# Designs tried in a protein design run: designed miniproteins, single chains, continued (4). Part 79

Each design is a single chain, and the fold is of that chain. pLDDT is the mean over its residues in the fold that is shown.

## One batch from the design tools (miniprotein)

Design m14904
Fold by ESMFold2-Fast:
Structure m14904 (fold): chain A 60 residues (1-60)
Amino acid sequence: SPELEKLQEEIDKKMEEFARELAALDTDSSPESQARRNQLLEQIRKLDEEIKKVKEEMEK
């Protein structure tokens, strides 16, 4: 499905963006940086779940 392919591409772009932000935060141990890192890790986990769901839909 072209719509599912578009969703996969958007998820990949978002994942790349979050990964870059995580890398930038990796050297900072401040409470603010740690809270932001935790938020990014949670968002990455959600996107990983969504991409798995998209793959399942594409295989149906």
Scores: mean pLDDT 78

Design m14905
Fold by ESMFold2-Fast:
Structure m14905 (fold): chain A 73 residues (1-73)
Amino acid sequence: GLEELAAGMAAAGGGESIPAAAVRDAATANAGGEEGGAAAVAAGGVPDTGEAPAEAAGRALEAGILLGGGVVE
């Protein structure tokens, strides 16, 4: 929805300082795409609860950097 789009654009356009938005976007993308439909269901319940915050944060930061582009340089 619009909230999801806003979060993605914040991470891409200048959201490197807004890791919460990047975490949310990365978690949603990972749940729906990384391991297919089964992972989407699992990530919405058990893996989301069981996944370490450090790993989730790392994935979100990576997504934020890829969407933002340039901060790493």
Scores: mean pLDDT 49

Design m14906
Fold by ESMFold2-Fast:
Structure m14906 (fold): chain A 59 residues (1-59)
Amino acid sequence: MEAQKEQIRNSLLAAGVTEEAAEKIIAIIEKAKAAGRSALSDAETSEVIRIASEGVEAV
C-alpha cells in the first residue's frame, strides 16, 4: 500500500514521463485520496493525461 506511490512513479518514468510531470500526477492522486476517494474523477483523470502527454520526452 505505501509502495503504491513508488509503483506509479516507476510506471510513469518507464512510459517516458519526466520526473517533474510524474510528481505533479502523484500530487493529484494524493489529493483525491486525501478527499476520501478511491478513484479519480473524470476531470482529474483528464488532467493526469494532459500532464503526462506534456511531460513525455520533455521537449
Scores: mean pLDDT 71

Design m14907
Fold by ESMFold2-Fast:
Parts: sequence; C-alpha cells; structure tokens
Structure m14907 (fold): chain A 69 residues (1-69)
Amino acid sequence: SISEEAKRLLLRAIGLRLRAIGLEFEAELLLERHPEDEAAREEAERLREEARRLREEARRLEEEAERLA
C-alpha cells in the first residue's frame, strides 16, 4: 500500500501541477486576447516558463513518492 509520506508528496505534486495548468491557461488567454501585442507574448513566455518549473518540481516529488511506495 502507498505510504502516508508518499501520499503527502503526491498531494503537493498535484497542487503544483494545478498551478502550472492555471499559468498555461492564463498565457493562452493572454495571447488569444492580445494576438498582436509583443508585451503579451513576452508575458505569456514568462508564464509558460514558470509553469515548466512547477511541472519539473512536481515531477521530482512524484519520483520521490514512487521510491517510497
């Protein structure tokens, strides 16, 4: 059975993935609403880079949880 510590790591990973999805959605909306705006493209790139970092952190937590399972 999955350990309690592994469950806590997975919950944290889920939280990070939800944040990443939110940032990706924000970036998509920004580009859709301002398709010709260079500043909007730069902001969308920043949001996507932050989402990428959150997904990498979630991946590390999931790997740690798998080792504990």
Scores: mean pLDDT 87

Design m14908
Fold by ESMFold2-Fast:
Structure m14908 (fold): chain A 73 residues (1-73)
Amino acid sequence: MSEAVKLAVVSILLAGVYFEVKRAEKTKKKSDLETARELLKEAEELIEKYNAPESVKEKLEELKKRLEELEKE
């Protein structure tokens, strides 16, 4: 698989995680937080499997940190 295709796939996946995190931030519902966390974990596993660039991994880690901060409040 070409690297361009790999980037497209992980970008779409990361966008999904971003939307779920943004939703949890807006609603503040515990159920939305849990859904975002589950999706984020799945995305992290796939990004590692694809050996995505460090910049993509850093974005995923940022979203994970934002979810943890929300859960602490």
Scores: mean pLDDT 78

Design m14909
Fold by ESMFold2-Fast:
Structure m14909 (fold): chain A 99 residues (1-99)
Amino acid sequence: MKVTMSGEGEVPEGGSLLLTGKLSGFSLKDYNVTWTRKAPGKPEEVIASISADGKTTTYNPRVKGRFTISQDIEKNTVYLNMKDLKKEDVAEYTVKVEK
């Protein structure tokens, strides 16, 4: 599932944004969820992950302390709360699910 962060040439430095990924056909409690991003001309990178039980989270050093991954199992939805936004955060964000 893809979620696109709209930058349109302006990056709100110091701003915040909540990305929402609603999953269909998958139960979040049975899968690990990973957010990845890809900027033009750069490789895709892993940003944050959350385990199926919600107890283990991991973050890329570039976003650690600024981004928070969370989930709502009943709504089958995963969130990426992005704070203290920087120009490098303008990218295409993708949600991946793995067992």
Scores: mean pLDDT 74

Design m14910
Fold by ESMFold2-Fast:
Structure m14910 (fold): chain A 84 residues (1-84)
Amino acid sequence: DEYLEKGKELFRQGKYEEAAEAFEKAIEKNPNNAEAWLNLGEVYMRLGKYEEAAEAAEKAIELDPNNEFAKRLLRAAKKKAGKP
């Protein structure tokens, strides 16, 4: 997915708002793309959007339950959001 790769490059450049838009476009084309949801959650963490990061991580886990990166992201996002 061109939007997924574009989002990753923007994230590497620290362009977090633009990276989020690219990952949202990837999800619009394929809502079952666990990698796009995981990357969107990582971007939301960088933007301080911890509730949105947790929601994206939960979706990534729903699509790929064995993804340890998504599980770690969810724990980190919940801790930052002040949730148990």
Scores: mean pLDDT 86

Design m14911
Fold by ESMFold2-Fast:
Structure m14911 (fold): chain A 59 residues (1-59)
Amino acid sequence: MHMEKEIFEKALELALKLVEEGKSEAQAIFEGAKYMIEQGLSSRQVFEGVFKIREKLKE
């Protein structure tokens, strides 16, 4: 679980950075999902991560 949390936190940091740089929310979510997939997370974990990133970006 610690590795999953670390990967998710890095994906969230990447998504927030992209939004700050003027990228769309959709692009930020796409890049975050891509990072999670590259780190070896399952489809379910990536789906859950994308949902959490989307909620954070709405704040």
Scores: mean pLDDT 80

Design m14912
Fold by ESMFold2-Fast:
Structure m14912 (fold): chain A 74 residues (1-74)
Amino acid sequence: MVGVIPSDLDEETKERVKRILRERLGATEFVEIDVDEETVERIKKAVERGDEEELVRLLLELNERYDRETLPAR
C-alpha cells in the first residue's frame, strides 16, 4: 500500500505519520501530496493529541482521495 502524506507537514509530524502508515496500514511506499490547509491542520492536531485512531481515519481518507485522483475507482 502507498502511504499518502500531506506535503505541508513539518518534518517531525511527517515522521510520525510515516510510522503510523507503516505500523497500522502496512505502507511500504510514501507519496507527498498537496492537501487543503484544513486537512493538514486536522492531521497536525491528531498527532499532537496522540489520537492514533483519528489519525488513521484521516490517513485512510487521504489515501482514498489520492486513488480517486490518480487511479479512478473501477
Scores: mean pLDDT 76

Design m14913
Fold by ESMFold2-Fast:
Structure m14913 (fold): chain A 72 residues (1-72)
Amino acid sequence: METQEVLVEGETAAALRAAGVKPGDDFFELARKYLGIPVPESEIGRWLVEKVEEVEVDGQPALRVTLRRVAP
């Protein structure tokens, strides 16, 4: 299976934490909602959150999110 790791920092990390990001969530839908990234509707549901870890970068709270690609 194809996987990717994304580090999310600052206000975006706080927003995702407040929204309760968890395994099984649609990452492109979260990115569209919280990052304002224009995502084609055909890509929604194709990357799922596999794992969420709370980490620190330079003493600041951050999230490390592991994503899994889902075949159509």
Scores: mean pLDDT 74

Design m14914
Fold by ESMFold2-Fast:
Structure m14914 (fold): chain A 103 residues (1-103)
Amino acid sequence: SLEEGIRAAEEARRAAEEAARLAREAAEAAATEEGKRAAEELARLAEEAAERAREGARRAIEALRKEGGLGPEARKALLEAEVAAGVAAIAAGVAATVARIGG
């Protein structure tokens, strides 16, 4: 339903924001010897949040595409879901880099 698609897009957006925040914290922690263990844990959490955001975005896009004649609300939610997927991909890339440097 349209309402389910909008909710899934909002959930994906929140997960993507969490993933981006955790990825930034992981990168900042990785810059210090004292922060190395914290950086590895933050990178893992960022990866998990990014996976949730990607799954949420996929479900939102599928639900919204099943709606005939997309109105402004549905188009806005669809774009937000696609942005969330992009942000999640970048956050996952940062997390993977932090994990690689930490070995």
Scores: mean pLDDT 85

Design m14915
Fold by ESMFold2-Fast:
Structure m14915 (fold): chain A 118 residues (1-118)
Amino acid sequence: MTDEELKERAKKYEEEIKKDPNNADAWYELGRVYLQLGDLEKAVQYFEKAAELGNARAYTLLASAYLILGDFEKAVEYAEKAIELDPNNGTAYQLLALAYEKLGDKEKAEEARKRIPP
C-alpha cells in the first residue's frame, strides 16, 4: 500500500471518528494506518484511545509499537494486558518474550515462551 493510499485511508477513519468518537474500531484502524506510515507516536496515541474504548486488539499492537520504539518496559506492560484479556493470544506471549530478552531477563523470556498456547 502506498503512502498516498494510507493517507486517504487515515482521512476516512478520521471522518468516522468525527461522527462517532467512541468508535473503538475506527481508532484502532487509524492507529494501524499510522503504524504503516512509520508515525509511531500517532500510532501509539490512537491505539491507547482504542484500548480505552474497549478494543482489546490494540494492546497487542501497543506492545509491538513500544518494542519498535525501544521502550521494553511498556512493551511488557501492554503484552501482559493483551494476555490478561485473551490468554490464547500467542502473538502477545511472543512479544512478551522478546521484550524480556531485550531487557536482559532470560528467565522471564523463557517463562513467557513456555506460556505460548498450543
Scores: mean pLDDT 87

Design m14916
Fold by ESMFold2-Fast:
Structure m14916 (fold): chain A 61 residues (1-61)
Amino acid sequence: SEVERLLEAVRRLAASVPREHAATVLRGLKRELLEYARKHLSPEEVAELEREVERLIAEVE
């Protein structure tokens, strides 16, 4: 799915930065990612993407 492809990109980006900066990078990315998602995905997919990104942020904090 498109949500899964976007989440894979987010995971790769998180892995490419120092662990101590991952949460900050993901929080910044979340804002831009959700703006993109609102234009291209359904409301349900946007909500799923937001929940999964928040879960990733929690994992690295």
Scores: mean pLDDT 81

Design m14917
Fold by ESMFold2-Fast:
Structure m14917 (fold): chain A 64 residues (1-64)
Amino acid sequence: MVELPTVELDADGRLQSLTFYDPATDEFITLEPGERYLLGPNPLTGKPSDVTVVAERGLAAGKE
């Protein structure tokens, strides 16, 4: 099952929520700004995942 994440932004372009499907738990996960979620291995494909979903208010690529 392939589910696209849904990103909600407020009127000034800040992240309000990020919703995505986690096949490891068979649930939709909703993150608010400042929250993090580490995706586990996908049991359907057998592939490990090292993906962390981060809902941060700003984009700080690289130095953090």
Scores: mean pLDDT 60

Design m14918
Fold by ESMFold2-Fast:
Structure m14918 (fold): chain A 87 residues (1-87)
Amino acid sequence: AAALKALLAKLGGAPDAEVTALRLLGEMLNGDLSPEEREAKLREIARALGVPVGAVRAKSPAELLLELAERLKMDEAAAALRRGLAA
């Protein structure tokens, strides 16, 4: 919770693509999504990040959050997320 809150606070001036990906990821984590709705959101996350949908589909929501922190050059936040998610 604390690591996610710190990441969101640091995104106050982030690029639109990363913000869009984070919003879509949040919707996936909070919703009872059908397989079709989940696939659609994964495709939009892949588009926003400029990666193949297969790369996004292979990752858990926690791993996607870590990738967003890494893309934003938040190395300390990424390390904290990696450690927190392993616990």
Scores: mean pLDDT 66

Design m14919
Fold by ESMFold2-Fast:
Structure m14919 (fold): chain A 55 residues (1-55)
Amino acid sequence: SMEDFEKLLEELERLGVRLYLETQDVAFAEALGKEMKKIKTAEEARELIERVKAL
């Protein structure tokens, strides 16, 4: 659902902010932001979250 998709995007944003605060990696933060703009489904959002967690 759209509500599930929005919640996953919020989780991904929080994860990205946390990683930026820990690493100061501007290039990674910008790349993550671009990937987030490409995703259109909850499944794609979950996949990106898993990839970010795996680093």
Scores: mean pLDDT 79

Design m14920
Fold by ESMFold2-Fast:
Structure m14920 (fold): chain A 60 residues (1-60)
Amino acid sequence: LLSAEELADLFEKAIKGEPVEAPEEAEPQARRAALLFYEKNIDPEKATREELLAIAEEAL
């Protein structure tokens, strides 16, 4: 499992269009995080580091 910091780092890289490699084990966390962005009406491209961390922690 990814830590909240590692998951937030992956989101930041993906948003900026950088190559991202995530373990298959992190797929459920990434899916939960995507739902949380949608449910909280947070635009991932405009999200602050603190918002990315909060989403990552809730996705754990």
Scores: mean pLDDT 71

Design m14921
Fold by ESMFold2-Fast:
Structure m14921 (fold): chain A 57 residues (1-57)
Amino acid sequence: LSREEAAARLVAIAKAWMDGAPKAEVEARLAALEAASGLAIRLEEVDGLPVISAAPA
């Protein structure tokens, strides 16, 4: 995946979570993106807001 494609998928996943997608679905999408991109992706909730970070594995 290109850097731009990975970023676009992260944004789409964050929007899905904010729109009320189940956490299990969001985590499954993040795991698929992690496997496809080779990035280590972390998802946390801070005061009810989604916080996503990505780093080289």
Scores: mean pLDDT 74

Design m14922
Fold by ESMFold2-Fast:
Structure m14922 (fold): chain A 97 residues (1-97)
Amino acid sequence: MEEGQKALSEKNYEAAIEAYEAYIAKNPDDAVAWHNLGLAYFKLGKYEKAIEAYEKAIALDPDYARAYRNLGEALKKLGKYEEAEEYYKKADEIEEK
């Protein structure tokens, strides 16, 4: 995790992906790691890969409001505005709990 977090802070998104993929191979149930992998893909414009990673984060932590919001952002980048709005609504519902 430290290696992935450092790569993200330095905006080295390819290194962040490599570090998080290696970490997740040993820690597949870490929702935060899946979310951060999604962020790295999103920053590289790999929105479909970002969505896959955010969906894993949400499956592991259904109350992860930030992952729902970022999934919506990635969907919006792909022109899927109606789907994006549903995920923003879900994030808002979680944040109001």
Scores: mean pLDDT 86

Design m14923
Fold by ESMFold2-Fast:
Structure m14923 (fold): chain A 74 residues (1-74)
Amino acid sequence: EKPLSEEEARERVARATDRLLQDPNDPKALFELAKAFYSFGNLEAARALFKYVADHYPETEYGKEAEKFLKELE
């Protein structure tokens, strides 16, 4: 579902982007970005990012949660 606050979702994207510019392999930032796209209803971008986190960071809490989102987005 879309968030009640577009400003909050936009802020999450900006923060995640800033983190990824400093560390492109931050699984938390990638997961936060995926959740923001999911909240916006951009399911294609959300699936791509969740898949990336699940494939590259499967042992992290973020990789495990990303795989759950992927199953729900089928």
Scores: mean pLDDT 74

Design m14924
Fold by ESMFold2-Fast:
Structure m14924 (fold): chain A 79 residues (1-79)
Amino acid sequence: MKREEAEELYRRAVEAYRAGDYKEAAELAEKAGRLFEELGDYAKAAAAYGLAAKSYVEAGDLEKAKEAFEKAREALSKL
């Protein structure tokens, strides 16, 4: 189910981030954020997009980081 998929993607994103695999962490976190949004879980969507933004900053992709921060802020606005 989508919730279990989103939780697994988020867990994998956290582990990738801890391992220093920032690009993989960002991509996994973005996928988790999209699934949490589809589920209406805006708090977890914001957390996932925030991790994606942080991961893109570490990877040096500032434009994708800005996009992810904007998605995190949009998710928080729905709480």
Scores: mean pLDDT 88

Design m14925
Fold by ESMFold2-Fast:
Structure m14925 (fold): chain A 56 residues (1-56)
Amino acid sequence: SINVDKLSSLTLTEQKVAALAAQGKTKAEIAAELGISVATVSSHLASLTQKGAITL
């Protein structure tokens, strides 16, 4: 799930990653949709989880 209270403090890219992850998309699908690497998506997901913006 997404923590709405923390979403507004995120960068545009982090917000997009959070939204796509909330839709149940895989790291590969998110990477393809945003035009970034899977490694970058993994880094953003880790940061979002650490910030409490999303929960797994």
Scores: mean pLDDT 74

Design m14926
Fold by ESMFold2-Fast:
Structure m14926 (fold): chain A 55 residues (1-55)
Amino acid sequence: SARDVLIRVAEHDAGLSAAEVEALLRDPSLIPALAERYGISEAALRSLLRALQEA
C-alpha cells in the first residue's frame, strides 16, 4: 500500500522506526522531539505525517 511505501521511506531517509512512524500518526506532538533526535526539519515530518494520513 502507499502507507507501507511511505513508512519504508521514513525508515530509509529519516531513520525513523516503523513503531516511531505509528506513534507519530497517533500523536503529532512528538514531531519536535523526533526532529531533534534524527536531525530532520519539523516541516518535513509534518509533510510526511500528512502524506501518511492521506494514504
Scores: mean pLDDT 78

Design m14928
Fold by ESMFold2-Fast:
Structure m14928 (fold): chain A 118 residues (1-118)
Amino acid sequence: MEEAEKLTEEGWELLRKKEYEKAIEKYKKAIELDPDNAMAWNNLGMAYLKQEKYEEAIKYYEKAIELGEGHIKALALNNLGMAYAKQGKYEKAIEAYKEALELDPELGSAEYNLKKVE
């Protein structure tokens, strides 16, 4: 648990530095130690999204949505919507953004993304 949290933090630092392959390695290790860590699954999806690996990103966001609640689930739904939009699947993107806003009405990124695809 504590080690998985540290790996997730290290992964986030690497993601900020655009070191996506190293970030993925840290998040995969975090998930190996704590497979129920919804934030680690979400952040793994983000790293794949940044590499334009949209199908992999979607898979990991779906896992984050399955495990997550409230704000974390809303973040994963917003990120899922972005991945669908990148694939041109705008109806699925709109559905994901709306579901994110139902869970977290103050999630400005989901509101912005929804307006951009409508």
Scores: mean pLDDT 88

Design m14929
Fold by ESMFold2-Fast:
Structure m14929 (fold): chain A 88 residues (1-88)
Amino acid sequence: DAAAEAALAAARAAEEARQRELAERQKKVFAELEKRLPPGNEMKTLEEAKEWVEEVLKLMEELGMDQSVIDALREVWEERFKEVEKNK
């Protein structure tokens, strides 16, 4: 239906605009994170790396990142940690 297609197109355009605004906000958040967090290369163990990641996620939440982004990043890092654990 033409009306349903128009509604979907409008919703997609609104979502794209929201994503662009979010990307600009994320750039500011990442700049602030860079100022507040030490580089990850200071972590000497897998446990320290996990703690560092949790601190990053906590600061991202504090600085207004979407929960869905934080959840996705946590899953990605958990998968990477499992891979590193197997290759010890």
Scores: mean pLDDT 70

Design m14930
Fold by ESMFold2-Fast:
Structure m14930 (fold): chain A 85 residues (1-85)
Amino acid sequence: MEKKEAEEKAKSAIEALKQALLDAARDYGVDESTAEELMAEFEKEVEKIKKEESDPSEFIQKAQELTGRKLREIKAIGVENLKKA
């Protein structure tokens, strides 16, 4: 019972993190193709974390860490695009 609730919370958390990355990509003017590549990389890394980490709480923490790294990457791309504008 608790394990199913934890998995449901993890799924909701991952969807929120994906939305945050999409919002950041839009805000920083990242083109759709680059945003799709970043999202595909995020999904692959999330799948790897899920395989390595059987504990849903640890999985969420590692996914949040990954999201922070991807947000920094999106910001760097956006800053470079602004410098070229």
Scores: mean pLDDT 77

Design m14931
Fold by ESMFold2-Fast:
Formats: C-alpha cells, sequence, structure tokens
Structure m14931 (fold): chain A 58 residues (1-58)
C-alpha cells in the first residue's frame, strides 16, 4: 500500500544517518539506525536496514 510522506521521511533520515555512521566508523550509531529502520516495520524500511547491515559487515 502507499507509504505516508512522514514515514518515507523517517526511513530516508534513518538510512542517511546509518550511511554516515558507517562512513565515520561509528558501528554503535550505525546499529541504532538499523534498529530504527526495523522498528518502522515496513518492507521498505526492512530493505534499507538489510542494506546497512551488509555495508557494516563488508
Amino acid sequence: GPMSQELQKKIETAYKSGLESIKQGDSVAARAAIKELLELGTPEAKEKAKELEKLLNS
């Protein structure tokens, strides 16, 4: 179904935060962003969480 604009913004913000944390080597902040995405509970958020987990473990 259609995702709300508010939820899309939350997903994008958490994903960007996770990417920046990974680039800075902050694994604690990166895991917090992954957790936030998983807690949003949408398929889109789960895919973004998986992407961050893959990058963090690369």
Scores: mean pLDDT 82

Design m14932
Fold by ESMFold2-Fast:
Structure m14932 (fold): chain A 80 residues (1-80)
Amino acid sequence: DEKKLKELEKKAKEGDAEAQVELALMYARQGKYEEALEWAKKAEELGNKKGGLYARAVAYDKAGKSAEAMEEILRLAELQ
């Protein structure tokens, strides 16, 4: 749903790190992995490091990039 993606993008631009993670996961689900990774990175920059790493891992996994997905999962596991 393009309207839902645009609303999440608006919230993400307004500083909602949770919306940035949700937007990244929605792009990953749709096969738009480049956009998913970009929004995951923005979530990390805004301070949601765990959410961003998780979304990045999901995007890589769905893209068939198992090595990159594992690297992000290991980074996430090291955060306390």
Scores: mean pLDDT 81

Design m14933
Fold by ESMFold2-Fast:
Structure m14933 (fold): chain A 57 residues (1-57)
Amino acid sequence: MDEAARLLVQGVSAYNNGDYEKAVELFSEAREKAIAAGDEGLAAVAEKKLEEAKKKL
């Protein structure tokens, strides 16, 4: 399983638990890993989730 995908799932879990600071951290890491892997689709999803989590801070 892709490391970026695992970080994205962990970020979604943190977001659903109301831990927005942790969600921002995990989505940021997921985005960086997706970019490094050349996965533009996953990077875009992680970026969108990162912005959603930042709005909660």
Scores: mean pLDDT 83

Design m14934
Fold by ESMFold2-Fast:
Structure m14934 (fold): chain A 68 residues (1-68)
Amino acid sequence: EEAEKYAERVLKVMENGIETVRELRPDLSDEELARMEEIAKKTAEAVRQAVEEGITDPGEIGLAIQKA
């Protein structure tokens, strides 16, 4: 299913970003990193819902993320 695949790709990109932040910013607490991971999961879920509704334009997906 396209919505799930798109959301998984978004989640992986965000997870890779969080790992990079952990390496570059060891001053951040594990709790702060965990909150970033929660935001990433919520963002991926918002993207999945938007794509399920037929939204494929990146700008419209961005608006759905902001609404989440």
Scores: mean pLDDT 73

Design m14935
Fold by ESMFold2-Fast:
Structure m14935 (fold): chain A 56 residues (1-56)
Amino acid sequence: MSDLTIVVSRVVGRVIELVARGETDKAKELLAQADKLEQEISDPQELVKALEELIR
């Protein structure tokens, strides 16, 4: 839903920021964790909450 789109955009923004800062290992870890959460969590509200915690 719209909330999921917003949090995904924030995750992408965080990845771009980490790459721009030369923190490629953290960017890869963030992407891997976000991808795993998307695969394992089918409830959009739980996924939004988990992704928000990830980019905190």
Scores: mean pLDDT 79

Design m14936
Fold by ESMFold2-Fast:
Structure m14936 (fold): chain A 58 residues (1-58)
Amino acid sequence: TKIYRAVQPYPQTDENHLAVREGDLLEVLEEVDDKWVLARNLETGEEGLVPKSLLKEI
């Protein structure tokens, strides 16, 4: 499974979205489209949609 680091914070604006802080480690579960992934935040254990542009593969 690929692990990514959040390079920017993302606030949860919708219950289907994932709240992310800069530096959080995320596991990508599914690529939903060209802009969004379904991911798990490894720091919080929560799952949700997050913009691909916030993530860097480590």
Scores: mean pLDDT 80

Design m14937
Fold by ESMFold2-Fast:
Structure m14937 (fold): chain A 68 residues (1-68)
Amino acid sequence: APLLPGPITDPEKLVEALEETLKRMKDERAKELLREALEAARKGDIVRAALLSTSALLWEMESSSGVS
């Protein structure tokens, strides 16, 4: 796995944002997916991190079907 800088956002800021999101999540399965996304982001796998974090957010949204 080559060392590539993240052209989207600073890698450290992405990791921090994912950690803050994880602290605010309520669904345990969404938290698990986001933890995997966080590990992928730390390894520089931005594609996997994006896919897993998207899945985590969708899971959190679906479990929060009482949006008012």
Scores: mean pLDDT 72

Design m14938
Fold by ESMFold2-Fast:
Structure m14938 (fold): chain A 84 residues (1-84)
Amino acid sequence: SIEEIIKKLEELRKRAEELGDKLTVLVIENALEAVKSKDKFEIEIALGLARIALGVHKLIGASEEVLELLEETIELLEKALELL
């Protein structure tokens, strides 16, 4: 459900804050707003931004924990699109 996706994204945001990765926090906050809007176009934009962030983090050698948060965010955004 969309409500379960929102809850999971909020948990990922808290984990990103604990890791101190401000960019990942912003990406997840953007994903949360997009899913809450229930607008497919906003979710597609958020998905694109999350994928770019994952690519950049891989390039700069970010921690596995940060990469996992971004991968989980992407999966949740893809699931949200399937539910709408």
Scores: mean pLDDT 87

Design m14939
Fold by ESMFold2-Fast:
Structure m14939 (fold): chain A 63 residues (1-63)
Amino acid sequence: NKKKGDELYKKGKEYFDKGDYKTAYKYYLEAAKLYEEAGDLVSAQEAYRNAGIALKKYVQQQE
């Protein structure tokens, strides 16, 4: 469902802006999966990209 993907993507961005990169990563990854299931490959690629950025920032916080 594209609408559910949009909701999760927005939550990912909200948590990213708060500095909660672990939670942002989870929401972006779930949004990407829903976009992929909906056939929206452009939105899926962007969500996967943002998930990767969030994961990188999360790892940097642990170092």
Scores: mean pLDDT 86

Design m14940
Fold by ESMFold2-Fast:
Structure m14940 (fold): chain A 68 residues (1-68)
Amino acid sequence: MSGEELYRKYLGPLFGEDGKLARLLARVASPEAIRDYLLNPEKYDPTLPPLPVTEEEARAIAEYIASL
């Protein structure tokens, strides 16, 4: 799957289809920081559930968000 398809599958329901939050993240965070957040959300907020994504999928999503 492309990073855009993975974003729509795993983050679209949480962040909204309009991509406003994704575009904000692209302006304030590096792709590496976005990837780390997707793989280890509990490091930033222990109330966040883990996402069922692989390291490769998280990198593809982070690259897509960074391109916005």
Scores: mean pLDDT 69

Design m14941
Fold by ESMFold2-Fast:
Structure m14941 (fold): chain A 78 residues (1-78)
Amino acid sequence: MLEERAIELAERAGELAKEALETGDRALAEEARRVGLEAARLAAEALAEREGEEAAREALERAEAVVEGMTEKVLEAL
């Protein structure tokens, strides 16, 4: 299900970001961003089914901003 998959991908993105910070590997930080954005998209799709498209769009915009901001900070810390 979309919700379960979104959680799984979000956890994976967190692990990749942690590895990027530990190793200084920029490619891992970029992969964490990609996986995090996919998690946000799936979470928004799940939310759209329950609360409608407008709520999902707003949540997606917020989640994408968080993923991009965290990626920027991780890359700056490398």
Scores: mean pLDDT 83

